# Designs tried in a protein design run: designed miniproteins, single chains, continued (2). Part 6

Each design is a single chain, and the fold is of that chain. pLDDT is the mean over its residues in the fold that is shown.

## One batch from the design tools (miniprotein)

Design m4185
Fold by ESMFold2-Fast:
Structure m4185 (fold): chain A 58 residues (1-58)
Amino acid sequence: MKIAEVIEDFEAKNENELTLKKGDIVEILSVVDEENLLVKSLKTGEVGIVPRYVLKEI
């Protein structure tokens, strides 16, 4: 399981994106493109797309 920490708050701008708060831990499910990842929040279990720049892989 590939895990990342949210390093910057992110607010979803559409239905495919996931709102995350700094300090949240997510599982990386797949790469959407060079700038976006599909992730699952370990806190809520919700799945959505987030920009790579808000995540730090651990």
Scores: mean pLDDT 85

Design m4186
Fold by ESMFold2-Fast:
Structure m4186 (fold): chain A 83 residues (1-83)
Amino acid sequence: MKKAEEYIKKGEEYEKKGDYKKAGEAYYEAGKIYEELGELEKAIEAYEKAAEMYEKAGDMKKALEAGVEAGILRLKLGLDKVL
């Protein structure tokens, strides 16, 4: 749990500095850890943040990959709604 939260904090720090590539990497790692812990809602949020950061970094492939991970987890939770 705490390790994933530390990656979220790192992502926020990199995002504030405009280092969107490193921000995306940090959020993606947080998403993976939350997913492994079964914290699917937090994993979705982290992957969605990673996708946003990769999009800002111009890495559309990684943005799509992170977005797909979030979409798969939304299906697992039965979330078929706009949040």
Scores: mean pLDDT 83

Design m4187
Fold by ESMFold2-Fast:
Structure m4187 (fold): chain A 83 residues (1-83)
Amino acid sequence: VKLSEEEKEEVLRAAREAALSVPESENPVATLVAAMILAAEAANGGYAEEAAEVLEEAAEALEEVDPEAAEELRRMAEILRKN
C-alpha cells in the first residue's frame, strides 16, 4: 500500500498540475476532484504531509483567481493531515 519514492513524486506532480489547472479547466469541478483524489492516493501511500503541502501551495496560488477552489483544497489538506 505504501508508494515508492518515484510513484510518490509522479502522483504529487499530477496532483499539483491538476489543482493549478482548475480555473482554466473545461470542467473545473471534475478537475478539482481529480486533484483531491491524487493527493489522497499519495497520503494513503504514506505521504500525507507532502500531499497536504502540495494542496496548500496550490490553494495559495489560486486564492485570488478562484477562492472557492482554494478553500476546497485547504479543507482537503486539513483532512489529509488529520488521517
Scores: mean pLDDT 83

Design m4188
Fold by ESMFold2-Fast:
Structure m4188 (fold): chain A 58 residues (1-58)
Amino acid sequence: EERKLKEEAIKIKKELEKKGKTEEAEKLLKEISAAIEAGNLEEAKKLLEEGKELAKKL
């Protein structure tokens, strides 16, 4: 599950970068990675969902 969350986070980062949100993408990936490293998978999933919503809105 952790590996899958990391892969999804990278995909969302790439989508945000394509839409000119490079700083937002880097911040999101960093926060998701930190949550995964802390073992807080619920927080990582929540951040990933927020990133997906942001990418869809743009």
Scores: mean pLDDT 78

Design m4189
Fold by ESMFold2-Fast:
Structure m4189 (fold): chain A 110 residues (1-110)
Amino acid sequence: AAQEEAARAGEEAARAGAEGAKAAAEAGGDVAAAAGAAIAAAGAAAGAWLAAKTGSRRAAEEAARSARGAALAARHAAEEAKKGGEEAGEAMERAAEAAERAAEAAERAA
């Protein structure tokens, strides 16, 4: 169901964000930009998770808006991480894409 999809997409966004931060650190990339993208992706995941768990449509809608904002922040951070190196940029791009999917799933769950 849509709420289960939101929860799963949120978990995948959190994992992608953590992997992106690790890849950036190992590649010697911009750790601050990578950390920002990971935090933003985790935020999107949290929003999707909250939307999936809430029994309130209003709370789900608020969580979906929060997830969308976090996804936009992850996208901006991913663009900055690309300056630190190709591997770091690719990992953070995956994190931004996962955050965007989490936001879409949260919106469907609302």
Scores: mean pLDDT 74

Design m4190
Fold by ESMFold2-Fast:
Structure m4190 (fold): chain A 98 residues (1-98)
Amino acid sequence: MEKEIAEGIADILTALGNKFLEQGRYEEAVEAYELAVKLADKHGVSRARAYLNLGKAYMKLGEKEKAKEWFQKALEDARADPRYAHLIPEAEKLLKEV
């Protein structure tokens, strides 16, 4: 279905964003993660990890307010979906550091 295809593309974009983040290509990482979260959000798919990584990329760019917004979204998403409950401590820690 369209939702499953969107999930696959979002996963590829998240992996691409992770590679850009590791290379110090923070603006490109943000772009890849934003595309991943837009696809996930449009099709009602929870992507707490992508939201968390997007926040981390914004922190690297010095965009603290945007990073905080994405960490809050990641925390809310992780709390709503038990599959991502393991991300709650990381999101809470990052929110204290922003």
Scores: mean pLDDT 78

Design m4191
Fold by ESMFold2-Fast:
Structure m4191 (fold): chain A 70 residues (1-70)
Amino acid sequence: AEALIEEGVRLLREAGVPEELIEELREAAKRGDLDTIDRLGVKAVLSVPEEKQALVGEGVRLLAEAAKLL
């Protein structure tokens, strides 16, 4: 699960998501909080330009997958 979390975080950082939001998403993934990942994931998508939104979506997907493995 940790490898999926770190890859998800890497994609979010590459897309330009604010670091504070990335940290909250990382913690939610570590505790298996899918509701928080969904809510903050929407905020993360909206925090970047349109051309970067696909990268954010992939990062959030990896974090959700990691959360489900707990």
Scores: mean pLDDT 84

Design m4192
Fold by ESMFold2-Fast:
Structure m4192 (fold): chain A 66 residues (1-66)
Amino acid sequence: SELVALGNQFLEEGGEENEQKAIYVALELARQGQSAEAVNIVKQLQDKGAAGLPAPSAEVVAEVEA
């Protein structure tokens, strides 16, 4: 998926702006029913030590749990 590739690119580049973009990509993936891919991006951000996930991450978690 182009969105998965885009999310991975943002994770590779790193930094606050790219981490935020990766979270928005994860939210869009969850909305499209690609929950496993969305969770994978969120997990990678957490593993990188992203301190406190912004509100879009909570929406991704809620979408996956639904």
Scores: mean pLDDT 70

Design m4193
Fold by ESMFold2-Fast:
Structure m4193 (fold): chain A 98 residues (1-98)
Amino acid sequence: MSVQEAEKRALEAIERLTQLDPELGAEAREWLEIAKKGEDRSEGIAMVAAWALSRANALENPEKRDQYLRGAATARREADEIIEKTRAQEEAEKRAAE
């Protein structure tokens, strides 16, 4: 998936989530900005999109809430790992520039 295609899907998922829960939408948007800086940008952005979509589905479908929340938890763990890797790379580049 291209970075542009991944970002479009993430923005659509975040918009849907923001309409249901503005605070969760803001959290997803912050993660998207960090994911865009990473080496695995398309994958990181896709995980943010998956999390946002799963959280929105949990809010719209109470009968399947637990299923969607499990999906969101998995996507969040994967997104957090990519974000931490990205931050570590930025920190290493800062130290190398000194």
Scores: mean pLDDT 76

Design m4194
Fold by ESMFold2-Fast:
Structure m4194 (fold): chain A 76 residues (1-76)
Amino acid sequence: MREELEREILLAMALMMAGVALATKDPEGVLDVIRYAETLPKELALEALELAAETAERLGDRETAELARRRLEELR
């Protein structure tokens, strides 16, 4: 249960960061999610990078979305 809770907290942090970026319409916030994903275990990093790509796409930032998807492919 401890490891499961830690993973939930780490993923919740990524969700919060992405939500703030979307609410503020700030692509720099999406880059923060990508940088945060680099500190996570592979499984959580993949989820955080997918979230970053989707958030960047919703903001219309194709360059950041492509960066997130490229990093996602590198981890697979």
Scores: mean pLDDT 80

Design m4195
Fold by ESMFold2-Fast:
Parts: C-alpha cells; sequence; structure tokens
Structure m4195 (fold): chain A 89 residues (1-89)
C-alpha cells in the first residue's frame, strides 16, 4: 500500500539516524558531539511522530509496525541519555 511505503521510508530514515547516533556515542563526547546527538535525537522523534500519525489511519498496519517503532525509539533514547550522562558525569 502507499501508506505502508511511506512508513517503510520513515523507518529506513530512523534506522540511519539511530546508526549515526550510535556511531557518535561510541566516540569521546565533546560539546560538538553532544550537540549533534541532541539534534539527531530530535529528528528521530519527529520521524517517529510522523510514522505514528500515518499509522493512526490504519489500525492493522499499526499492529505490524508498532513494535519496531517502539524498539527504535527506546534504542535512540537510551543512547541519547547515555551520551548526556557521559558528558556531565
Amino acid sequence: SELEKKVEELLKEVRKLVDEISRLANQPITPETLAKIRELFEEVKKKIDEAETLLSQDPELRKKYERELTILYVAAALIYVGAEVDYWL
């Protein structure tokens, strides 16, 4: 379906963003690195919100993608929090 294709495109973009956040977080956390991780995490949230909005129109499609969206969000959030902790502690 056209809706499913849009959701798949958003998931592909979110996976790339999570990979980039992970790559940055595996380096020493400088002020510049932390600022970039914050920026990328905001992009993850926006794209997940967009996907959730699309999925709200199709309950069956939502069931199919809900788990992956949750896993991607949690992964990004954990990496983000870890970077904040590493920087300030």
Scores: mean pLDDT 89

Design m4196
Fold by ESMFold2-Fast:
Structure m4196 (fold): chain A 80 residues (1-80)
Amino acid sequence: STLHTTVVMRENGKLRKVSYETTADGVTTLTGVEEVTEAEAQAAIDAEVARLRALGFSDEEIAAWRAMIEKGLATDHVPT
C-alpha cells in the first residue's frame, strides 16, 4: 500500500504543490512539484481533507492538519 501526500507551500510569492508517495516501509519519494494558482491550492487542500476523512481521521485531526497548512502558507507574512 502506498500513501499519496500533497503539501502546498509559498515560495517567491508563488504557490507550489509538492507531491510525495510513502510506501508501507516508510520510504518517502518526491513525485512532483507544480506552480499552482490560489484556486488550485485550495482545491488540493479540499481534496486532501476528503482523503483524510476516507482514511478514518477525525474531524479534530483534520482541523489540526488544516490549521498547520494554513499557518505554513502564511510564513511569508510581510507587514509592510
Scores: mean pLDDT 73

Design m4197
Fold by ESMFold2-Fast:
Structure m4197 (fold): chain A 73 residues (1-73)
Amino acid sequence: MAERLLELAREAEEKAREAEKKGLTEAAELFRQAAELYREAARAAEAGDLEEARRLYEEAAKLVKEGRKLMGE
């Protein structure tokens, strides 16, 4: 679980850089926030707090969805 969450964080960081290149600063900020939440979810999962990891994951996923909408995806 934690390894997949860190992979999602990396993907969100890549999306943030893509949004920055296009001048979409709001989308970039959403993707950066999502990356931080995925990293926090990974830490919670490593600590055995699966409920907290799930909540953080769901919040990060919402931010990714919003960022994608701003990018026309």
Scores: mean pLDDT 85

Design m4198
Fold by ESMFold2-Fast:
Order: sequence, then structure tokens, then C-alpha cells
Structure m4198 (fold): chain A 68 residues (1-68)
Amino acid sequence: DDVELALKRAEQLVEEGDLKSAAAGLENAIKKFPDSAELWEKLAEVYEKLGDKEKAEEYRKKAEELRK
């Protein structure tokens, strides 16, 4: 499914060091599946690797809210 594919592609881009493309791909997937906690969690991980700790924390909280 599109969520699982987006997560897999983001993981591969992170491994290749292309963090910006990983973030962009996850952001596009979130527009389609905004209630997917897994996409928000992965986006938080990517922003943490990018050094954007504030965005990472914001997106992690969003994922927590969605899981409830």
C-alpha cells in the first residue's frame, strides 16, 4: 500500500543520505494519509537526522496524538 511504500522509500533515501528527499516523500504521503501515525513518526526521525530538533519533536507529538 502507499503508506508502506512511502515508509520503505524514505528508509532507503535515509540510508543513501538523501534526507531532504526522504522528508519530501513523507510530506507528500502525509497529505494523502494525514492520520497515519507511522508517517508522522518517520518524518520526525528524518528531521532529527537533519538536525531540526524542533520539527522532529512537533511531528513526534502529532504521531502520539493520532495513536491516542
Scores: mean pLDDT 84

Design m4199
Fold by ESMFold2-Fast:
Structure m4199 (fold): chain A 74 residues (1-74)
Amino acid sequence: SMAEELLKEAEKYIEEQGKRLGLSEELVEKLKELVREVVKVLAETEDEEEAVKKADEILEEKKPELLKLFEESK
């Protein structure tokens, strides 16, 4: 499915960039979790506008946790 292909590409990209940038395993896993959640919402939501809105809401909700993990990785 399109969602499965997008998820594979995104997870691979996150892993490669995480390794290159020296990000913690925990931060990399959290980024992959976020991408899975976003891809799922985009795949399950029929209306494109609503899908983008839901994706933005997920990103805003997860932003503080990701920033904290990023700061802890520095």
Scores: mean pLDDT 78

Design m4200
Fold by ESMFold2-Fast:
Structure m4200 (fold): chain A 65 residues (1-65)
Amino acid sequence: SKEELIEKAVKKMQEKGATSEDLDRLIELVEQGKEDEAIAYLKEKYGMTEEEARALVESLRKLVS
């Protein structure tokens, strides 16, 4: 499910020691409509799959809309 993908994404961020600054950068990209850049950032920095990164970005978009 999308919820399970988000849980896996969050776990990967926690395992890689994501900081508040890392979260701010992610939110900034989503707010600017740079969803593809946000997905690439998550995949490169936290080793997320496309599905995990996309699910997290879609969830954040709903929060910042």
Scores: mean pLDDT 83

Design m4201
Fold by ESMFold2-Fast:
Structure m4201 (fold): chain A 63 residues (1-63)
Amino acid sequence: SEEEKEELAKEFGVPPEQITDEMLELYRKLREEGKTRDEMLQEIAAFIAEKNGREEEAQRFKE
């Protein structure tokens, strides 16, 4: 769990604290599906983009 978080953080060039448990679960699921590392990173990047869009929307509703 912690090692996987560190590895993903290095792949994205971010601190490990920016990697969420949801990202780790998605990474594990894609690995079990036999996806390549590049394909797994693409899917996680898409997940992050979608989540960030929703977070920006949530911030606007709090204004």
Scores: mean pLDDT 70

Design m4202
Fold by ESMFold2-Fast:
Structure m4202 (fold): chain A 128 residues (1-128)
Amino acid sequence: DLLGELERLKKELREKLDKISSGVPTMLLRLTVESGDIVVEDEVRVDFDNPESSGYASLLGVLLVAELLYKEGLIEEAQELVDLVKEALKADPETRKKLIDEALDKVLELAKKYNIKYSVRVLSSELV
């Protein structure tokens, strides 16, 4: 069940981000992806001074796009993004950065093809 796998991976990424963000200044962001009448959004704490934190936040964004594609019936495209996120989570930090860049490039291609809008809103900032 791809939707169940998406939910599990989103939870794993949030748990990793919460752990990394413990005791450090963070931004609370709302990530929104939308196409037509379908809206998928989530909130995440990010330490932009930590590459792992920004990397996991990017992977969460990729999963939101995958969830939107799944809801649109674009199962193969959604699965491809999910597989890239799974590979990135198992990779060393250097390889993970390359996989995140690949996933983001694919998201941009799919967003253009399927008219997906991506937005980020800062809800609070501890960075001054």
Scores: mean pLDDT 84

Design m4203
Fold by ESMFold2-Fast:
Structure m4203 (fold): chain A 94 residues (1-94)
Amino acid sequence: MSSLRASGIGGLIAAGATGDYDLGDQIGRLTGVSDSVRQSAISSGSRIVISDDARRRTRQLLQQSLDALQRGDWDSARQYLRQATRIVQDDGVD
């Protein structure tokens, strides 16, 4: 069981890997991740190389997580963030 903040950090790393830094920052703010941790997580993710297919799937999941966070659907947001993080971990090379 992952806390929402822990899932948010994973989502920030995934956003770094996709190059969607603004999307990642929004997710980080909504999940209660501090400014320094957001910058560190996105920077760490930006060093990870993923395939174009993984990038598209990860971006879609990050967008779905942001939409869920904006609706207050924290459980769905956590699931989407975990799925995005898994794709980057499984496909990614740093």
Scores: mean pLDDT 83

Design m4204
Fold by ESMFold2-Fast:
Structure m4204 (fold): chain A 85 residues (1-85)
Amino acid sequence: MSVEELEKEIAELGKRLDELLEQKKAAEKAGDQEKVKALLKEIAEVTRRILALYEELQRLRPDDEVLARTVDELRQLLAQIEEEI
């Protein structure tokens, strides 16, 4: 994939992640524990896809320190989410 294609896919997945986070907040407020658990699994899947795309961007731009930090932050976030499932 080109850098532009990767950035577009990341942006689309980012919007999906925002929607899932909003749904999780609503489910938590409603006390729907089963829905919260299901949404956490979907959030983990979307976050994993975003991470994979950022890792591909990092391969294309290996000297980009900001991308390296973003990849590390996403790995930490994904690990935290997966521990909650």
Scores: mean pLDDT 83

Design m4205
Fold by ESMFold2-Fast:
Structure m4205 (fold): chain A 84 residues (1-84)
Amino acid sequence: AEEILERAIELLTLGGVLFQQGKYEEAKKLLEESIRLLEEYYEKTGEKPPALVKAYRLLSEVLEKLGKFEEAEEYRKKAEELEA
């Protein structure tokens, strides 16, 4: 469980770096994998990882840069719902 969280945070960090470099497709791929692992951690432990909100928000921004506005809004809403 903890190993899943550590890997997810690594992918989130790398995704953020790629986003800053303008490598949006690569950032998307890493962030989608990070989210998959964070959602798996949440499902298995019942513990909501703060990194999941950050991952949803960052993926939303990446999707906006890629012109995928409907998908971006979905992830923005997921982040908002998870914070409530």
Scores: mean pLDDT 86

Design m4206
Fold by ESMFold2-Fast:
Structure m4206 (fold): chain A 60 residues (1-60)
Amino acid sequence: MSEEEFDAEVKEALALMIVGIGLANGDTLEEIRAWGESLAKKIGDEDLLRALQRVLDELA
């Protein structure tokens, strides 16, 4: 497994954890999308942004 492949899997796991935490706190998927995407953009993590968008789209 390359470092890039490992990083992609880590970003997907982080996206799933973010969604799980948001749902546990009573946030809707749309609220999680709003703050999660804003956070990923603010820190400049494009891979996390894409992983979060993919996870949320699969749950929609």
Scores: mean pLDDT 78

Design m4207
Fold by ESMFold2-Fast:
Structure m4207 (fold): chain A 67 residues (1-67)
Amino acid sequence: IEEKREEVVKNLKEGKSDVSDVINLVQELAKLGKPDEGREFILELVKEGLIKESDVESALHYLGLIK
């Protein structure tokens, strides 16, 4: 899972990845009982400017991490 996180970050920085890869990783973390780690990962990517908040709000709502 750490390898997947590093790969997603690298691909986002290089413009080779999109929001769907982030969503998939967050869903895997939620299945492992770690949805908060997925949320923090998304927030970190937004702070770094690699993804937009608006692009992930739907995913966070779907996963039950917001509202």
Scores: mean pLDDT 70

Design m4208
Fold by ESMFold2-Fast:
Structure m4208 (fold): chain A 81 residues (1-81)
Amino acid sequence: MELEFEAEVYEALGLIYLSMGKKLEKQGNYDDAIDAYKKAIELFRKAEELARQSGNEDLLARVQKLIEEAEKYLKDVEEKK
């Protein structure tokens, strides 16, 4: 329960940075978008580790999808720079 809650907090923070990255990318601020996407990935990786320790497979799968999404956005924005 506590590990799941901590994982969800890191997931929420990662989603904030992912949203920030998307906004910055739309504004043509590719350097700041790259930084935001990297922070989102770092936060999702922390959530992934906590989800694994919690044994919550649904949470783990959800966070892994978010990592894949954030990595795709990072790759796409790096190609625009």
Scores: mean pLDDT 87

Design m4209
Fold by ESMFold2-Fast:
Structure m4209 (fold): chain A 97 residues (1-97)
Amino acid sequence: MKEYEITVRIITDKKLSDEQIEAIRNAAEELAKRYNAELVDFKVIEEGDKTIIEIRFRFKGTKDEAEALANELARELLQVLKKFGVKAYVSVDVKEL
């Protein structure tokens, strides 16, 4: 098995509250625990009327498992945003370490 870095980048259509940001962080932490991944970094960038969140995970497994996990992380995090009525664009990147 190899080690992978999974980056999930979320770009929202509006500025997030501190409570919404913490809900996303808590969801990321729970997802990392659920899938035996390590939450390496959680960055919040305020850009005008929108919020950008960049979340980095480390995962040990196969490339296919890492790519499947990246898609699942994006899907679950988008569901959290949807519950707050927030529209967002999500991109995922998987890099072999």
Scores: mean pLDDT 84

Design m4210
Fold by ESMFold2-Fast:
Structure m4210 (fold): chain A 57 residues (1-57)
Amino acid sequence: MLSDEEQAEELKKYEEELKEKLKESGVPGEVNELTAPTEEEAVEKLRKAAKEVAEEA
């Protein structure tokens, strides 16, 4: 598993990717910035963002 710092940076990158995907699908979801310092918070934010995209599909 990644360190907390590496995890946070990687999730920031995923946040940008998710925003780009939402733009392509034309769905302006509420994707908060993934800057969580803990792994659990980061995972929850990712799940929430993914769920919003899935609900639109």
Scores: mean pLDDT 59

Design m4211
Fold by ESMFold2-Fast:
Order: structure tokens, then sequence, then C-alpha cells
Structure m4211 (fold): chain A 86 residues (1-86)
């Protein structure tokens, strides 16, 4: 199965962080696809396991470190990270 990570309210900087995250996931042997529509980034991770879920949570921390306020929610196989600049 896949894990979907949705970033809502992503400006160009947040979109770049998401692209680099997906590249890192692919280098680590995970499937990672990125789709950007407006200010929404959808990352599809394969497989859906503890490791991919921990990596998705680490993405939230990376966005916080980059100067965003991050609100996270988990619903089934989807993790949604709503971001806004500080």
Amino acid sequence: GTLTVVIEGADEKAQEIARKFAEGMRKGGLGAEVKIEGDTVTITLSPNNVGSRMNALALGGELQAAGYIVEGRVEGNTITLRVRPK
C-alpha cells in the first residue's frame, strides 16, 4: 500500500522542501512521487510502513525548522500538513 502526504498552503520554498524530501526518499529505496497543484503538494510514498510514516513526520519537523507553522493531521493512509509562514 501507499502513504499519501499532503502539504496545504505550500509556497515555492515549501514546495522545494517537499521535492528534496521526495528525492531523499527515493535515494533511501522508497517510491516517492510528487504532484504540485497550486499551493498543494501531494507526495505518494511506497510502501506504507512505520519507516515511511516516521519520514513523513520528520518532513513536518523540517518545515518547522525552515520557518513554517505546521498543523498535522492523520486520516487513514493520509498525513496532511497545513503550513503557513511565521
Scores: mean pLDDT 87

Design m4212
Fold by ESMFold2-Fast:
Structure m4212 (fold): chain A 55 residues (1-55)
Amino acid sequence: SSALERLEETLRILQEEYEKQLAQYKATGNPIHRKAAESTRDLAEAVQKQIEKLK
């Protein structure tokens, strides 16, 4: 329960950061924001898989 709640909170934060990083990339064209968004997306996918395993 506690581990699941912590993972769900982490996923929410990662999804918010992904949207911010993607918006910055679209606004600036700077590849650092694209790389940041890709890393955040990959981490969010890993967290989602962990949540699915705990169900």
Scores: mean pLDDT 87

Design m4213
Fold by ESMFold2-Fast:
Structure m4213 (fold): chain A 95 residues (1-95)
Amino acid sequence: KISKEAAEKAAEKLIEAGKEGTKEGIKDPSKGAQTLTSLIAFGEELAEDGHLEEAKRVYEAAIEFGKELAEKGDEEAKKEAEEYIKKAEELLSKI
């Protein structure tokens, strides 16, 4: 229940934090999972509040970061990233 401008700023800040979390997640799968979970949860909240364009940007970022984790992470990080990518893609398809 925030303005469109506040939603845009929040999405931008979260995506930027997600970039850093993804770098940490390459070395620590738990941090990668936490980063992707946070992005997806925030995207869902934005979509419920009607901020569909902002939700789309957050889901797209989650997919991109998930792909980077799958490419550069260890085997455990790859498995978790693939699940989050699928979830984000499913949510994105419903917008």
Scores: mean pLDDT 83

Design m4214
Fold by ESMFold2-Fast:
Structure m4214 (fold): chain A 70 residues (1-70)
Amino acid sequence: GREEALRILEGALEGARLLREPAIPHLEKALQYLKEGDVEAAIEELRKALELATNSSIRGAIEEALRLLE
């Protein structure tokens, strides 16, 4: 659920920062929306993050978070 998605995305964001991943701004917005309880806005930001993500582990984490939220 939402708590598991938050945990996965927080880990993904730390990894994304180390890799200078272009998905970072959308991952940060998705995390903020999830903390606010706006799941629909979070899903939209995660879809944008997935389009920009280049690293396979970061992509996998975003896909798993989307699966847990949808």
Scores: mean pLDDT 86

Design m4215
Fold by ESMFold2-Fast:
Structure m4215 (fold): chain A 60 residues (1-60)
Amino acid sequence: SALGEELRRALLEGRREEALRLLREAGFTDSQAESVVDAALTEDPELMAALAVKEIEERR
């Protein structure tokens, strides 16, 4: 989805505020969104981005 692609880009580019906004738009709570962003920035950003996009697609 367009939302998923935007989120993947924001996470890979380290755009924290944009990633948090997109995760909240996808139905994540503030704490869940912060956990996803922190994991993406400190672990494997590509893997974390892929998992977040999959979760968004499954919630729709």
Scores: mean pLDDT 76

Design m4216
Fold by ESMFold2-Fast:
Structure m4216 (fold): chain A 65 residues (1-65)
Amino acid sequence: MRTLEVVTPDGKTFRVDPETATAESEDPEMAERLSRVLKIARVDSEVARAGGTPQQLGDAGAAAG
């Protein structure tokens, strides 16, 4: 499966799996945030593909945060 490595300006490296919408990191809080963003991006893409608007999902995501 395709796993992507993301390097932050702080020099931290995160490993993300877009298929499962998960992120691995030495920083668990950042890994959680990245996983959440990946889930939102995935659903946002699905909504756009279905002809909907991402704003509805964005509002739901903000309420969860």
Scores: mean pLDDT 62

Design m4217
Fold by ESMFold2-Fast:
Order: C-alpha cells, then sequence, then structure tokens
Structure m4217 (fold): chain A 60 residues (1-60)
C-alpha cells in the first residue's frame, strides 16, 4: 500500500534526474565548469534518492 506508493514516487524522481543528467551530457558543453557543477548536483541528488529508496525497501 503506502510503502509501494512512496517507492514508485522515488523511482519516478530518479528517472527524471537520469533524464536531466543525460540531457546535460548530450546537449551542453561538458568542458564548462558550470555544466560540470550542475551534473555533480544532479548526481548527488540521485544518490540521495537511491539511499532513500534502499531504506524504504528495508521497511518492507
Amino acid sequence: GELRKKILEKIGEILRLIGEIFDLETFEDLSDPEVQEKIKKLEEERKRLLEELRKLDEEM
């Protein structure tokens, strides 16, 4: 029930972040420090969501 909904919401957010990282890597200048910083922030956010997803899985 509730845990499954939270898991699906986290998966959806992770997929959105993967898409944003892919777009930056594909369409932006990867030698630009500002682009590198944006990618780094999105990767750290993805890492946090994956850890939250792992914790939710442990609660089942």
Scores: mean pLDDT 79

Design m4218
Fold by ESMFold2-Fast:
Structure m4218 (fold): chain A 56 residues (1-56)
Amino acid sequence: LGPNQRRALAHARLHVPEAYEALAEALAAGDYERAIEILVRELGLPEEAARFLVRN
């Protein structure tokens, strides 16, 4: 995982632990669209920020 992806996972684990497993699974599968959905919907991130976090 890239540094931005690790940061996103750490944030989810601390603030929205119920979203952590789904986010980890999406990132591990390379399903970046699903990861973006989770970041926007569950963590309240703007879509632009979510897109930055899922890039390597």
Scores: mean pLDDT 80

Design m4219
Fold by ESMFold2-Fast:
Parts: structure tokens; C-alpha cells; sequence
Structure m4219 (fold): chain A 87 residues (1-87)
């Protein structure tokens, strides 16, 4: 009975860690998806305004895809800021 109580306390602690991890993962994924969408919009707008060549557009789209695949949210945020400065 005492062994069962200790096991349940450990299971609850592990469940709390798992829930926290799942929440963090979902929030991170939502953030990345949002950043990718906004960056793609900016790239298209910059291209339409003649501020990006076709080659630069292709390079940036590939970079965004690569960063998203590697879940590099901070780098995506930096790229978003840099592109906004060019508007």
C-alpha cells in the first residue's frame, strides 16, 4: 500500500512533466506556423514592390522552409524582423 502510494506520486509527477512538454510543443508549433505564414506574405509583398529579385525570393522561401523544418523559431523571428525593415 505504501509502495502503491509512492508509485502514484511518481506517476503524477511524470504526467505533469509530460503535460507541460506537450503544451510547450503545441505553443512552439503554433508560433512557427504563424511566423512561416507571415514571412511568406512579406516575401511576396517585397517581390511585388520590386524590392526582391526572383532569385532572392526563391532563396528566402527555401530558407524559411529549412528553418521551419528544423523548428528554428528564433531565427524565423529574426528573418521576419529583417524583412519588415526592408518595407
Amino acid sequence: EEEEKLRREKELEEKRKEIAREIAEKLRKIGIDFLVEEIKKLIEELYKKGLLSEEEKEKLLKEVEELAKRERGLELEELLRELKKKL
Scores: mean pLDDT 78

Design m4220
Fold by ESMFold2-Fast:
Structure m4220 (fold): chain A 91 residues (1-91)
Amino acid sequence: MHELGKAVVERTLEAGLPKEVAMTAESAAISASRGDIERAKESVRSALDSGVPPEDVLRGLEIAAEVARELGDEEAAERLEEVKRWLEEEL
């Protein structure tokens, strides 16, 4: 959803995270909202490959899941939590 992506970017930046993390969290949230968990993981891998710290990516995913829940997209929140857990297990 367009609204979900915007809200995720705004909250990620307000939390003091860099633009690269905000864009990754936005991409992951939009993919999760569309049911595409593999594309959400691809967005995370792309950010890590570009040198974004894993801890910042994890924080961005946590914020994205919180925003998705606040907007009533429980399925997107659950998928974002799965992506976060996947990343934690690979670190």
Scores: mean pLDDT 86

